# Designs tried in a protein design run: designed miniproteins, single chains. Part 70

Each design is a single chain, and the fold is of that chain. pLDDT is the mean over its residues in the fold that is shown.

## One batch from the design tools (miniprotein)

Design m2561
Fold by ESMFold2-Fast:
Structure m2561 (fold): chain A 104 residues (1-104)
Amino acid sequence: MKEKIRKLILRTIGLSLRVIGIEFEAELIVKKAEETGEYEKAIKELEKLKKELEEIKKELEELIKEAEKLGDKELVEFIKKVLKKVEEAIKKIEEEIEKLKKKK
């Protein structure tokens, strides 16, 4: 039990850190596009980051199922909070892509 819970926690933390990195990278891509006018390149890069976030979302959904099987309600809630942040990050990137498309 304890070892499986530990592995799920560490995996969830790792995915959470990846989300933070992706959000930071997306912000830099948008700023560079605004400075250079390279909107098409920025859109392609943001779509790639969105795809990475969608993969992280799928991994988190599987981790929730594993945590539920272990009966660890606190771990389930922790993973769901990270999942919500991923969903918010995806939405933010989608909004930035639409803004950049209007400037093309």
Scores: mean pLDDT 87

Design m2562
Fold by ESMFold2-Fast:
Structure m2562 (fold): chain A 58 residues (1-58)
Amino acid sequence: SDELIEELERDAERMRRAAEEFREKYKETGDIKDYILALLFEAVAGSSELLIERLKKK
C-alpha cells in the first residue's frame, strides 16, 4: 500500500538522521553508547529501506 510505503520512508529518513546525529556525537565524545545507538538507528533504517524496496517491486 502506498500509505504504508510513505510511512516507512518517513521512518527510515528519521532513523537515518538519528544515526548521523549519534555518529557526530561519538566523534566528539568517544562514548561507545553513542556509537551503539548510531548502529542501531542505521540497522532500523536499513531494514525499513529493504522492506520498502520489496513492497515497491510487487
Scores: mean pLDDT 83

Design m2563
Fold by ESMFold2-Fast:
Structure m2563 (fold): chain A 61 residues (1-61)
Amino acid sequence: SLEEQAELAEKLGDIYEKNGDYETAARVYREAAELYRQVPGNQDKAEEFSRKAEEAEKKAK
């Protein structure tokens, strides 16, 4: 399901961020946000992961 895909992307993003791969973490968090936007009732999570992606991008620079 889209929710399961979003949860997987969330976990992968967290792993990349912990490893210091902020560029990949940002990409994966953006994917999670996009997936959550397609799931009714998960707009808060979509916004959360959009912000996480933005923060990871700042750390990558």
Scores: mean pLDDT 83

Design m2564
Fold by ESMFold2-Fast:
Structure m2564 (fold): chain A 88 residues (1-88)
Amino acid sequence: INNDVNQTTQLTNRTYQLTQQGGSVSDVQSQSDNAINYGTNAANQGNNSGTVDDRARSNQAIGDGNYAQQYRDQQTQRNTQRRQRSSS
């Protein structure tokens, strides 16, 4: 579970960095999808564990995955708006 939580956090941070650097939608989406997948795996492991610590780490991974999804959505919206303004 620790490995999946750490991977979720790292990939979420990378997704954010790509969004800030003006990375492509596909790159942001790919990193976001990886973060969400690791977060889902961590959540499943936490739900199968009876320990408070594992559940807390699971919740952290879920939160990080939600941020990765938001960063993906923001990047997609930014590219759509940029094209609309350029085409107007």
Scores: mean pLDDT 67

Design m2565
Fold by ESMFold2-Fast:
Structure m2565 (fold): chain A 100 residues (1-100)
Amino acid sequence: SALSPEQLRQLLVLDIEQTAEEIIELVKKYEPSIYEEVKKKMEEVIRLFRENAPFEEIKKKIEELSKFLIENSKNEELKKYIQDQTERIIKAIDKVEAHE
């Protein structure tokens, strides 16, 4: 990719914000009892990205949120989606971090 590290980070932030919105909507639909807590935890992850927190701190918060969702959901399709998105996002963060 001919993109700068700053451009890669901006694209990563957009991807994470879109993925967060999709996850929040799925949780609201299939697991409404944990919706408020997930929304709060997701807003914290997005805040850390916007405040340029260290990638290690952001990855830790994403992994903690993923674990919370998996442990508190009974919807197997939602769990798989969360696992797949978490792996994809962590891998994307690692690639951006390697270019900074």
Scores: mean pLDDT 85

Design m2566
Fold by ESMFold2-Fast:
Structure m2566 (fold): chain A 81 residues (1-81)
Amino acid sequence: MTPRELAEQARREVEAAREELARAAREDPEATLRGAELAAEALEKAAKEAEKRGDLEAAERLREAARELREAAEEAVRAAE
């Protein structure tokens, strides 16, 4: 999978994940936050690799997806409480 393909997939997964995050946060808010953080860290690692290859657009999209994922998880946990 290329960094650009990964960035496109990550954005689609973040959008789909908002509903899943809301459900998961009600079942286990701590695990939901941990899972989102691990996924966001993986996206940031992929962004650094894309940046090293000179794909700055893919790197920016991956970092944006990581921020959106963290924000969505925090919002889901806050709404569940």
Scores: mean pLDDT 78

Design m2567
Fold by ESMFold2-Fast:
Formats: structure tokens, sequence, C-alpha cells
Structure m2567 (fold): chain A 75 residues (1-75)
């Protein structure tokens, strides 16, 4: 869907801020998939489980890769 495509574009652009925004939108559109990505990334230390915010540039990259994988599975 459109939100998953935004996540893929953010990953390609290597923009951590855009990747975080795309993940937040994905969680709003696909609650099960977005929540799973946030919780999985939090377990890896890539996001804060309370806020969903990436833990720096490396965390944002991990989040973007996870969101892109969800987008690929959707198609």
Amino acid sequence: GPTAEEARRALEGRDPEAAGEALARLAGVHPWAGRGVVLGSAAAGAVDPETGSPTGEEGARVVAEAAAAVGAAEN
C-alpha cells in the first residue's frame, strides 16, 4: 500500500527522519504489522518501546529495513 511504499522510499534515500515518519504512518494504517515492527525493533534496541522513536541513525535504518520488509510482504 501507499504507506509501505513510503517506507521503502525512505530506506532507499537513507533518511533516518523520513524512515521514522514512514514507520509511524505504517503503524497507523496496519496496526498489526506496524506494532510488530516497533516491538521487534525495540527488542533489538533500535527503538524506544514507549515512544516508538528510533535510537539514533542506526536504529532508524533498522526500522526502515523492517518496514520495507513488511511492504514487500504486502505486495
Scores: mean pLDDT 56

Design m2568
Fold by ESMFold2-Fast:
Structure m2568 (fold): chain A 80 residues (1-80)
Amino acid sequence: LAAVEAALAAAEAALAAGDLAAAEAAVERAIALLESTGNLEVQEEAGMAALARAVYKAVGEPEEGLRRALALLREALKLL
């Protein structure tokens, strides 16, 4: 739990600073941590976050993709 919260906080701070590479790394870490929980609902939300990030990046809006992913990861965290 604490590790996921730290990853989400790091991603939010990186986005606020305009550091997309650091934000992407922190979001990837949060997704990996949530996928490792063995909770199917949490894993599904983490998968949705990964998909949202990939889709928005593909259409040239990586920052918006990261913001959408963070919202989904926050929802996944509430299920723990």
Scores: mean pLDDT 80

Design m2569
Fold by ESMFold2-Fast:
Structure m2569 (fold): chain A 68 residues (1-68)
Amino acid sequence: GMMEELKKEAEELKKKAIEALKNGDIETARQLVKEMEKVLEKLPKEEKEKLKNDLDRSGTRAHIEANE
């Protein structure tokens, strides 16, 4: 369903953001996280919180914020 497709899209954006950070591409990682956040806004609160916590657990957002 639509929710499953949105979750998959968010997870793919997360993976791409992590790979961009590993390559030192902070700007691309920032853009990918913003795209992921837009996808998360389309999800119910419970699903959004789960995926947001998963992103935070990966350290991706903290890494981007540390380089702002």
Scores: mean pLDDT 76

Design m2570
Fold by ESMFold2-Fast:
Structure m2570 (fold): chain A 77 residues (1-77)
Amino acid sequence: GREEYLKELEELLKKIKELFKKLPKKYIKKAIGIILNAIGDILELELNPDLSEEELKAMVDRLKKDLAELEKLLAEA
């Protein structure tokens, strides 16, 4: 359970990082905001490794939303 959410978090972060590099400069302001939100979640994970499965699931859900928003920005470019 818990380890599966951690793997999902790692994969979502990789995708977000890759998509950021592909974004047109005109979307950079929106993209940086989304990435800063994702970084906040990761910093919480790094500072609190004892996060529950429920808390990890919530982070996965938030990062999935952030990834979808970045993908939408790319599609609109």
Scores: mean pLDDT 75

Design m2571
Fold by ESMFold2-Fast:
Structure m2571 (fold): chain A 61 residues (1-61)
Amino acid sequence: SVEDLNQEMLKLAEETSKKVEEIKRETEKTGNWKEGEKKIKEIFEKSNKEILKLNEKLSEL
């Protein structure tokens, strides 16, 4: 259902935010900002692809 898809998108957003915060805290400890930035970028790219898939399913309704 639309509501189930919206809930999945919300969960994905929450999980993505948590992963990004974890990388930021790790980066603050290590001082390796370039590596942290790259990891965050990869997390957002993966999240974006999943969001696009969910939007495709939503648009087929």
Scores: mean pLDDT 82

Design m2572
Fold by ESMFold2-Fast:
Structure m2572 (fold): chain A 85 residues (1-85)
Amino acid sequence: SDIARELIETVEPGVLEDIIAKLEKEDPDNLLLGELYYELGLLYREQGKLEKAKEYYEKALELYEKTLGEDHPRTLEVRKKLEEL
C-alpha cells in the first residue's frame, strides 16, 4: 500500500509507533494496520533483524487471514515471506 509505505518512509519512528498503537486500540482489523505490519516486516528483514521481521509478518498474516481470508493474494504473499526467513 502506498499509504503504509509512505508512512514508514516519511514519519519519525515514534510517530509511526503512535499511529500503530492507535490503530491497534481503535480499529485492530484495519487493512492499513496489516499493511503497516507487512512493510515493517520487510524493513526489519532488510536490516537483518529476522526475529522482528518474523514478528511483524505474523501480525500481518493474522490480520489478513481474519479480514481477507486465508486464500487472498496478500495473505499468501505474507506467508511466503515468513517461509523465506
Scores: mean pLDDT 83

Design m2574
Fold by ESMFold2-Fast:
Structure m2574 (fold): chain A 73 residues (1-73)
Amino acid sequence: SLEEEIEKLEERIKELEEKIKELEKKIEELKKQDLSDPEIRKELLEIEEELGILELELAVDKLILDKLKEFLT
């Protein structure tokens, strides 16, 4: 049902928001370390890339959720 799809999407959105918060915390912890270290910079770039992908996925999922709710109402 449409209601079940909405519930699944809301759960996915919550999971994405939690993952984003965890990555933001990792970025802040890495920024406290020696940024002259190329390994730390590499880890920072990899996490920032992952964060960007998850933020895009979150934006798309929220857009889909809004459209599904419009069709239900």
Scores: mean pLDDT 86

Design m2575
Fold by ESMFold2-Fast:
Structure m2575 (fold): chain A 85 residues (1-85)
Amino acid sequence: KEFEEAKKEALEGAEGYVEIAEKEGVGDIARTMKKLLEDSLEKKDYKNAGNIAYGMSIRARRMGAEDLAERLEEAGKKLLEIAEK
């Protein structure tokens, strides 16, 4: 249950990050990061998935999307906690 919620938040956050990044002209990098997140989640590599979500949060924050950045950071932290189990 906790994993499914963290996965959903990370994927929804990644989609929001791609939308904002495309408007700012940096959509290619955002789409690549989203694909890497999807692949990591499919492989159950939660440590890598959490690190990618955190990386997206930093980029979203630099673009002024602070609420989105916070959601991605929290999703990333949750995925990293799951990786430690």
Scores: mean pLDDT 83

Design m2576
Fold by ESMFold2-Fast:
Structure m2576 (fold): chain A 95 residues (1-95)
Amino acid sequence: MLKEKLEEALRLVEEAEEALAAGDLDRAIQLATEAGVLLVKALVEAGKEELAEEVAKELEPYVKAIADAKTDAEKEAALREFLKKLREIIKKLLS
C-alpha cells in the first residue's frame, strides 16, 4: 500500500534528523537520500507517475545543494532544508 511506503519514508526522515542531531552527517545524508528514493519509487509503483516526476523535480535542487556544498556546515544547512521538504511532501501525501 502507498500509505505504508510513505510512512516508511517518513521514518527514514526522522532517523536522518536523529543522525544529524547526533553529529553523524554522512549517515543523515544517506538516510535522507534513501527517504527521497523510496518516496519517488512508492509513487511510481502506485501508478502516480506524473506526481512522481513532479516530486523528483521538486527534490532535485535540494539534492544538488548537498552535492555542491563545500563545507560540513553548508552540507548540514542544505540537508536540513532537504529533510524539511521531504517531510512536507510526505505529510501532504498522507493527508
Scores: mean pLDDT 88

Design m2577
Fold by ESMFold2-Fast:
Structure m2577 (fold): chain A 68 residues (1-68)
Amino acid sequence: SSLYEEAKKLLEEAREAAEKGDVETALRKLSEASQLAQQLREQGDTESAEEIFKEVDEVLALVLKAAR
């Protein structure tokens, strides 16, 4: 779905921001991806939503590491 594709793009952008030490941009992109994942879950696409939420958690860990 387009929501899934947009969420994946936001996650990629969040990773790039984290690698550059841009914590604010990374957190904003993760927030946006999480909102799209919630919409996917509300539409009944639980599997795609869970995949996105899992990646959000993974990228959040990278952001926290980069902020040190």
Scores: mean pLDDT 86

Design m2578
Fold by ESMFold2-Fast:
Structure m2578 (fold): chain A 67 residues (1-67)
Amino acid sequence: MKITAEVPRSKWEELKKELEKVGALEISFNPHSDEITIVVPDESVEEAKKIIEKYGGKVLDIEDLDI
């Protein structure tokens, strides 16, 4: 699954470490917006959403990826 979320930049480094613990395959940060894009296993989507919200983020989109 691919998750796009808006997260405060001040939380990005902590967020990245927590998402890597739940098996995030790819994490991309947009320095010109407060947006991040994350690729996680399907079983980790709900946990990743909780982590994003914990760091003050808002999930904008979730896309199913055949990977």
Scores: mean pLDDT 78

Design m2579
Fold by ESMFold2-Fast:
Structure m2579 (fold): chain A 66 residues (1-66)
Amino acid sequence: ATVTVTVTGSKSALTSDNTIIAPGGTYTFSGANPVIELKEDGMLVITTSSGEQVVADPAHVTVTVT
């Protein structure tokens, strides 16, 4: 599966390799079974089977899985 994270709000998202996805930016990564979790701090964490992660404020991003 391909996971696409689009920052639709004013708050950037961050990948596990320290790449910043700026407002208006899009990040795409691949994984067979992406796990999408809402953590107790209110942050959205997307993890792929390869171990890549994106951390984002759910109010400021759109996530699509294809």
Scores: mean pLDDT 77

Design m2581
Fold by ESMFold2-Fast:
Structure m2581 (fold): chain A 65 residues (1-65)
Amino acid sequence: SFRAEAAAGMILMTATAYGIRAEVEVEGDTLHLYLERVDEEKDREFIELSRKTAENMGLRLEVHL
């Protein structure tokens, strides 16, 4: 859906701003977030922001490290 694509785009923009290598795959209403670990606190903050983005748009987030 365009909503899932928009959420994926926002998450990837955030990853770029944080210097995190990430990919997002869309499966229906689920976003699969793949990221390379950089820093525990930074990774946690990015994942939390990504989760909020997904939740605000009514989507599920699955995180793969």
Scores: mean pLDDT 83

Design m2582
Fold by ESMFold2-Fast:
Structure m2582 (fold): chain A 63 residues (1-63)
Amino acid sequence: SDGEEALRLAEEAIRLAEEGRLEEARKLLQKSDQLGTLAAINGDDETVARLSELARRANELLK
């Protein structure tokens, strides 16, 4: 599903950011956000909440 793929991409972005691969992490976050928008349109509120938490964590690593 779009939501499951968005979560997977966000988690991978966190891993890449932890490895210092910041540009690759940003690209995966962008893709995750696009898929997360589709999950929101479909009313997948639980996935949207989890994505928000992962995105906040990833953005802290990208500073």
Scores: mean pLDDT 83

Design m2583
Fold by ESMFold2-Fast:
Structure m2583 (fold): chain A 58 residues (1-58)
Amino acid sequence: STFDRLMAEKAVEDLEKLAKETGDEELKKKAQESRRLLEQGNYQEALKTAQEAIKKAK
């Protein structure tokens, strides 16, 4: 759905910003992974991956 895609896009963008701010290699890797999942249409997996990475960074 459009809602699932928008939620995943926002989470991936938030993770990408966090990875840039911290310079953390693990966060950059997870950002790239969640971006790829998003591009493949796996919105639920992209959202989950991004949110879990952000939680671990907090």
Scores: mean pLDDT 85

Design m2584
Fold by ESMFold2-Fast:
Structure m2584 (fold): chain A 60 residues (1-60)
Amino acid sequence: VLEEVRKLAEEAGLSEDQIERLLEITKASPNPEAVLRAVKEAIRLGWSPDGVLFAAELMA
């Protein structure tokens, strides 16, 4: 899950600091799979990097 989240974030153009924050959100979540799904959906819908982080935090 963490490697998949990193790859998606890199492809979406997130900075290394934003990727690190996203990975910490994913690690802290009781359901990392839900965070991964939220990140995939936000990227698919064309959300900004900040929007992707917001989606991940909401599902964490």
Scores: mean pLDDT 79

Design m2585
Fold by ESMFold2-Fast:
Structure m2585 (fold): chain A 75 residues (1-75)
Amino acid sequence: ASAALAAARERLRALGEEMAAALAAGDLERALALGAEAARLLAEALAALGKVSAAEAAELAARGVALLRAEIEAA
C-alpha cells in the first residue's frame, strides 16, 4: 500500500515546482500558501505510515507553517 506515498510524492513534486516559480516571481504569499499545502501533505503521509499520530502530524504541519510565516515577516 504505497498508494498514499505515490500520491503524496506526485502532489509534492507539483507543489515544489509551483513554489519555486512563485519564489522566482517574488510572490512570497503564494509560496507560503504552497508551502502550507506541502507541509499538510507530508504530515498526512507520515501519519498514514504510522510514523506519527494524526494529531501530532497536524501540529507539526501547523508549527512549520507558522515558523516559515514568521521568518518571511521578519525578513
Scores: mean pLDDT 72

Design m2586
Fold by ESMFold2-Fast:
Structure m2586 (fold): chain A 60 residues (1-60)
Amino acid sequence: SAVEEAREIGRRAAEEAGGDVEEAVKRAYQLVKQRFAGAPLETVVAAAKAAVEAARETAE
């Protein structure tokens, strides 16, 4: 699902950010926008929220 894929993106973003929560969130948002370009707005919003939550969970 888009949400599960977005959570994996968020975890990857946090790992690449080396524990920097702000950088992890920024990267997660950018990656989701790139991955789900052209998707319905509802899907993009749900994916962005899931990725940001996963990035924060992983970075903390």
Scores: mean pLDDT 80

Design m2587
Fold by ESMFold2-Fast:
Order: sequence, then structure tokens, then C-alpha cells
Structure m2587 (fold): chain A 55 residues (1-55)
Amino acid sequence: MLQEDIKLAKLYEEASKTDPEMAEVMFAVMVAVLGSREKANKVLEEALKLAKEKE
């Protein structure tokens, strides 16, 4: 997984807490690109897990 994916996942998590409208848009784009909501959730969870392991 790219470092950029990890940063994007962290930005999404932060937005979901502070700007839910932006988080909804970001998630919708990820679902469209990856083809399914399940794949988008998996990518976000894996990226956040990697970010947590390093810091």
C-alpha cells in the first residue's frame, strides 16, 4: 500500500469527525474508483492500520 493511501485514509478519518460532508464525498469517490463499498472500507482500514503501526 502506498504512503499516499495512508495519508488519504487519515485525512478521511479526520474529515469524518470534523467535516462529515467532505468525508461522504471522499468515500463516494473511493467506492466509484474501487468498484465497491467493501473494497473502499478494506483499503481505508488497511491504510489506517499501517499508519498506526509506524506512529
Scores: mean pLDDT 72

Design m2588
Fold by ESMFold2-Fast:
Structure m2588 (fold): chain A 66 residues (1-66)
Amino acid sequence: MEELRKVAEHLERQGKKAFEQGNYEEASRLYEKASAYYEEAGDFERAKQLREKSKEAEEKARKAAE
């Protein structure tokens, strides 16, 4: 369980950095992976938050393409 949480936290940190750097497609993928690991670890609240951040990153990536 702790290993899954550590992987999720690592992916979340990478996603946040990608988002702050404007790499929204990368941030979306990292947040989605982090969400999956949090769900596997039983942290459903954090998984939901990361899923929402992933969708926000996808929306920003789409707007940047317009």
Scores: mean pLDDT 83

Design m2589
Fold by ESMFold2-Fast:
Structure m2589 (fold): chain A 68 residues (1-68)
Amino acid sequence: AEELKEALKAGDYEKAAELARKLIEEGRVKEAIELLEPHLDNPVLAAVYAEAASLYPEAKKKLLERLK
């Protein structure tokens, strides 16, 4: 999802969160997880990552590791 990458690069985290949720709805959960993973320090993006992680156990493990 090129638009999500552009929103993340621009620091538009609200738009990035909307685009990531759209990827999750389309079944592109792993792609959303991989794109959000470097930005877990942002609470808006971390919340969307947690939503995706509920559907993908490996992402939940990574989220917990980042909170240490």
Scores: mean pLDDT 74

Design m2590
Fold by ESMFold2-Fast:
Structure m2590 (fold): chain A 98 residues (1-98)
Amino acid sequence: MTEVTAEIGADGTLSVAAHDLDTGTSLAFSNAPVTLSAGPTTVVGTGPDRDAVTGKALAFEATFTGVAGPGDRATAPATRRESASAESTATLTIQFVA
């Protein structure tokens, strides 16, 4: 199971971490400052993480409700899959919804 946590700090910095509980794979990024729209907003981060078996870069996708401003934090399950290329960086794609 992959879990993604998104948090907007008091300074408006978006911090995101993805963690695969079965493999121990982790990916984290920060964007500062971030302004989230009232409608769906997509944020993509990258990292060096690879699938331990295939060597391909990993992709994580998650959707959050209620993360829109400073002090908001949520954890959601994420879909994990391998990327098409072993030379690609791992990606974390997150959609924020109102």
Scores: mean pLDDT 59

Design m2591
Fold by ESMFold2-Fast:
Structure m2591 (fold): chain A 84 residues (1-84)
Amino acid sequence: MKTLSVRLRGAGSPEEAQRLADAIIEEALKHPKVEAVYVLVYEDEDGRFVVDVIVKLKNATPEDIEELRRRIEEVAREFGFEVA
C-alpha cells in the first residue's frame, strides 16, 4: 500500500476549509486505486486553515500518485487554497 500526503492552506473560513475537505474526499474516492482517504481540518498558529490529506492507495504506480496529487491540488486551487 502506498500513501500520498498533501497539506493545503488557505485564508478562508472554517466552512470553506470543510467544503474543500469534502470535495477532496469525493474526488479522491473516484480513483480506482484509492482504498482510503483521511482528512484533518484545523487552524494553524498564523490563523490560516489547513487541510491535511492522506490517501492510501493499492498497487499505485508513481504516475498514479502524481495524477491524484495534481487533481487534489487543482481542486484546492478552485477553493482558493494553496499547497503548503
Scores: mean pLDDT 84

Design m2592
Fold by ESMFold2-Fast:
Order: structure tokens, then C-alpha cells, then sequence
Structure m2592 (fold): chain A 83 residues (1-83)
């Protein structure tokens, strides 16, 4: 659903911010690379969700959800590595 996609994007943004703060504090270059990948996936999710809102295309919502989940996974890995 649209609401699920929006919630996952918001979660991804929060986790990326947490990862960025930890990577900066601990100077983790490996975490920084994962953060960049997470930001790329989140950006694609945002584009797909924006298009879904304009068109009503449920396939675009599903793609946004999968991309947001990928961003969340990458951000979580970045957090673990940055510790």
C-alpha cells in the first residue's frame, strides 16, 4: 500500500541518518560506502513512490516498497559496521 511505502521510506531515512552519525563519529569508511548505497536505493524508492502518487500504479508502489526495504537493510548493515 501507499501508506506502507511511505512508512518504509521514513524508516529508511531515520536509519540512514543514524548510520551517518555513527560513521562520522567512528570514521568508518566501510559504513560510508553502505550509506551511499542505501541513499541510492532510497532515492529510487522516492522517485517510484512519487510516480505512483501521480499515476495510481500499484506496481510502482510495490517497487518503491522493495527499494525502501533494500535501503533499510543497507543502513542497518552500515550501523553494525560503524559500531
Amino acid sequence: SLAEAEALLEEAEKLIKEAEELAKKNKSEEARKLILEAEEELGLAEIHLALAKLTGDEDLVATAIELAKKAIELAKKAIEIAK
Scores: mean pLDDT 88

Design m2593
Fold by ESMFold2-Fast:
Structure m2593 (fold): chain A 82 residues (1-82)
Amino acid sequence: GKKEQVENAIKKAKEGLELLEKGGSVTDARRAVGLGASTLPKEKTIEISRMLAQADGSSEEKARELIRRAAEKILEEAEKLL
């Protein structure tokens, strides 16, 4: 249901943040955060999707920052839906 989708978005966003904190690959963190975003309503993820698209075209350092910000935004939007 909707609650399970929101809980999965939170779980995936936290997974992405943990991967970045542990020095994991940008690709793995990006995948986790992208999966989290995909479980939220499209109207709540426009800014998140834009940040992830910008990360894909950025340097590794900038991509890490954008993925982190996208994950934080997923957590913010998910909290509003609980």
Scores: mean pLDDT 83

Design m2594
Fold by ESMFold2-Fast:
Structure m2594 (fold): chain A 60 residues (1-60)
Amino acid sequence: GRENALKSAEDASKEEGDKGLAGKALIAYLEGDEEKYKELLEKMSESAKAIVEDAVEELE
């Protein structure tokens, strides 16, 4: 569920590179910060972007 996704995203956000960006983007999405979510999404690789978008689709 959403709570488990948030915890996983928080753990990922502590990492460097695409994993950290993906975690931060997922947190921004869960908090409703669409502007920050889009900004972070544009900074990551296509592979990381696809993973984040897939995770978002699985949330609700």
Scores: mean pLDDT 77

Design m2595
Fold by ESMFold2-Fast:
Structure m2595 (fold): chain A 65 residues (1-65)
Amino acid sequence: SLEEKVREIVELVKEGRFDEAIAMIKELLESVPISDLLYHLQKAAHEEGVPTSVLYQLVLEALKR
């Protein structure tokens, strides 16, 4: 599910595995509307104490790749 994939992305970010997190975000952007993805990512990041600024940088980088 989208929720499971989003949790995996947040765990990768917490471990400093940014390239893997970006790759998963890019994959999801091909099938999930960006507004839905951002909503779930922001919610999960907030619950896990990941700054929203880091999240936005990863999404922007995924869009460039």
Scores: mean pLDDT 84

Design m2596
Fold by ESMFold2-Fast:
Structure m2596 (fold): chain A 91 residues (1-91)
Amino acid sequence: APETTAEVELEVPIAEGAAADGDKVTVYVWVESDAGVGSPVVSLEGTVEGGKVRVRATVTARAAAGPATAHAVASKDGEVVGEAEAATTLT
């Protein structure tokens, strides 16, 4: 399978009351190709600002170049506090 990458930039909205501004969260980022091939999960630390956490990651998948969906899940103390999805492209 070809190796392709996506540059992913996501703002993950934090559920109301789930985390406060200045809190540290772990954000899990991955990409799924339209053909159903998933990337490994990338884990990042972020800080909540303005009710959201912003993350940027380069995600590598063993998939053909083309349209994909980027996923992000923010977690604090083992609890999911936010989720986001965005369209992306593997190149």
Scores: mean pLDDT 84

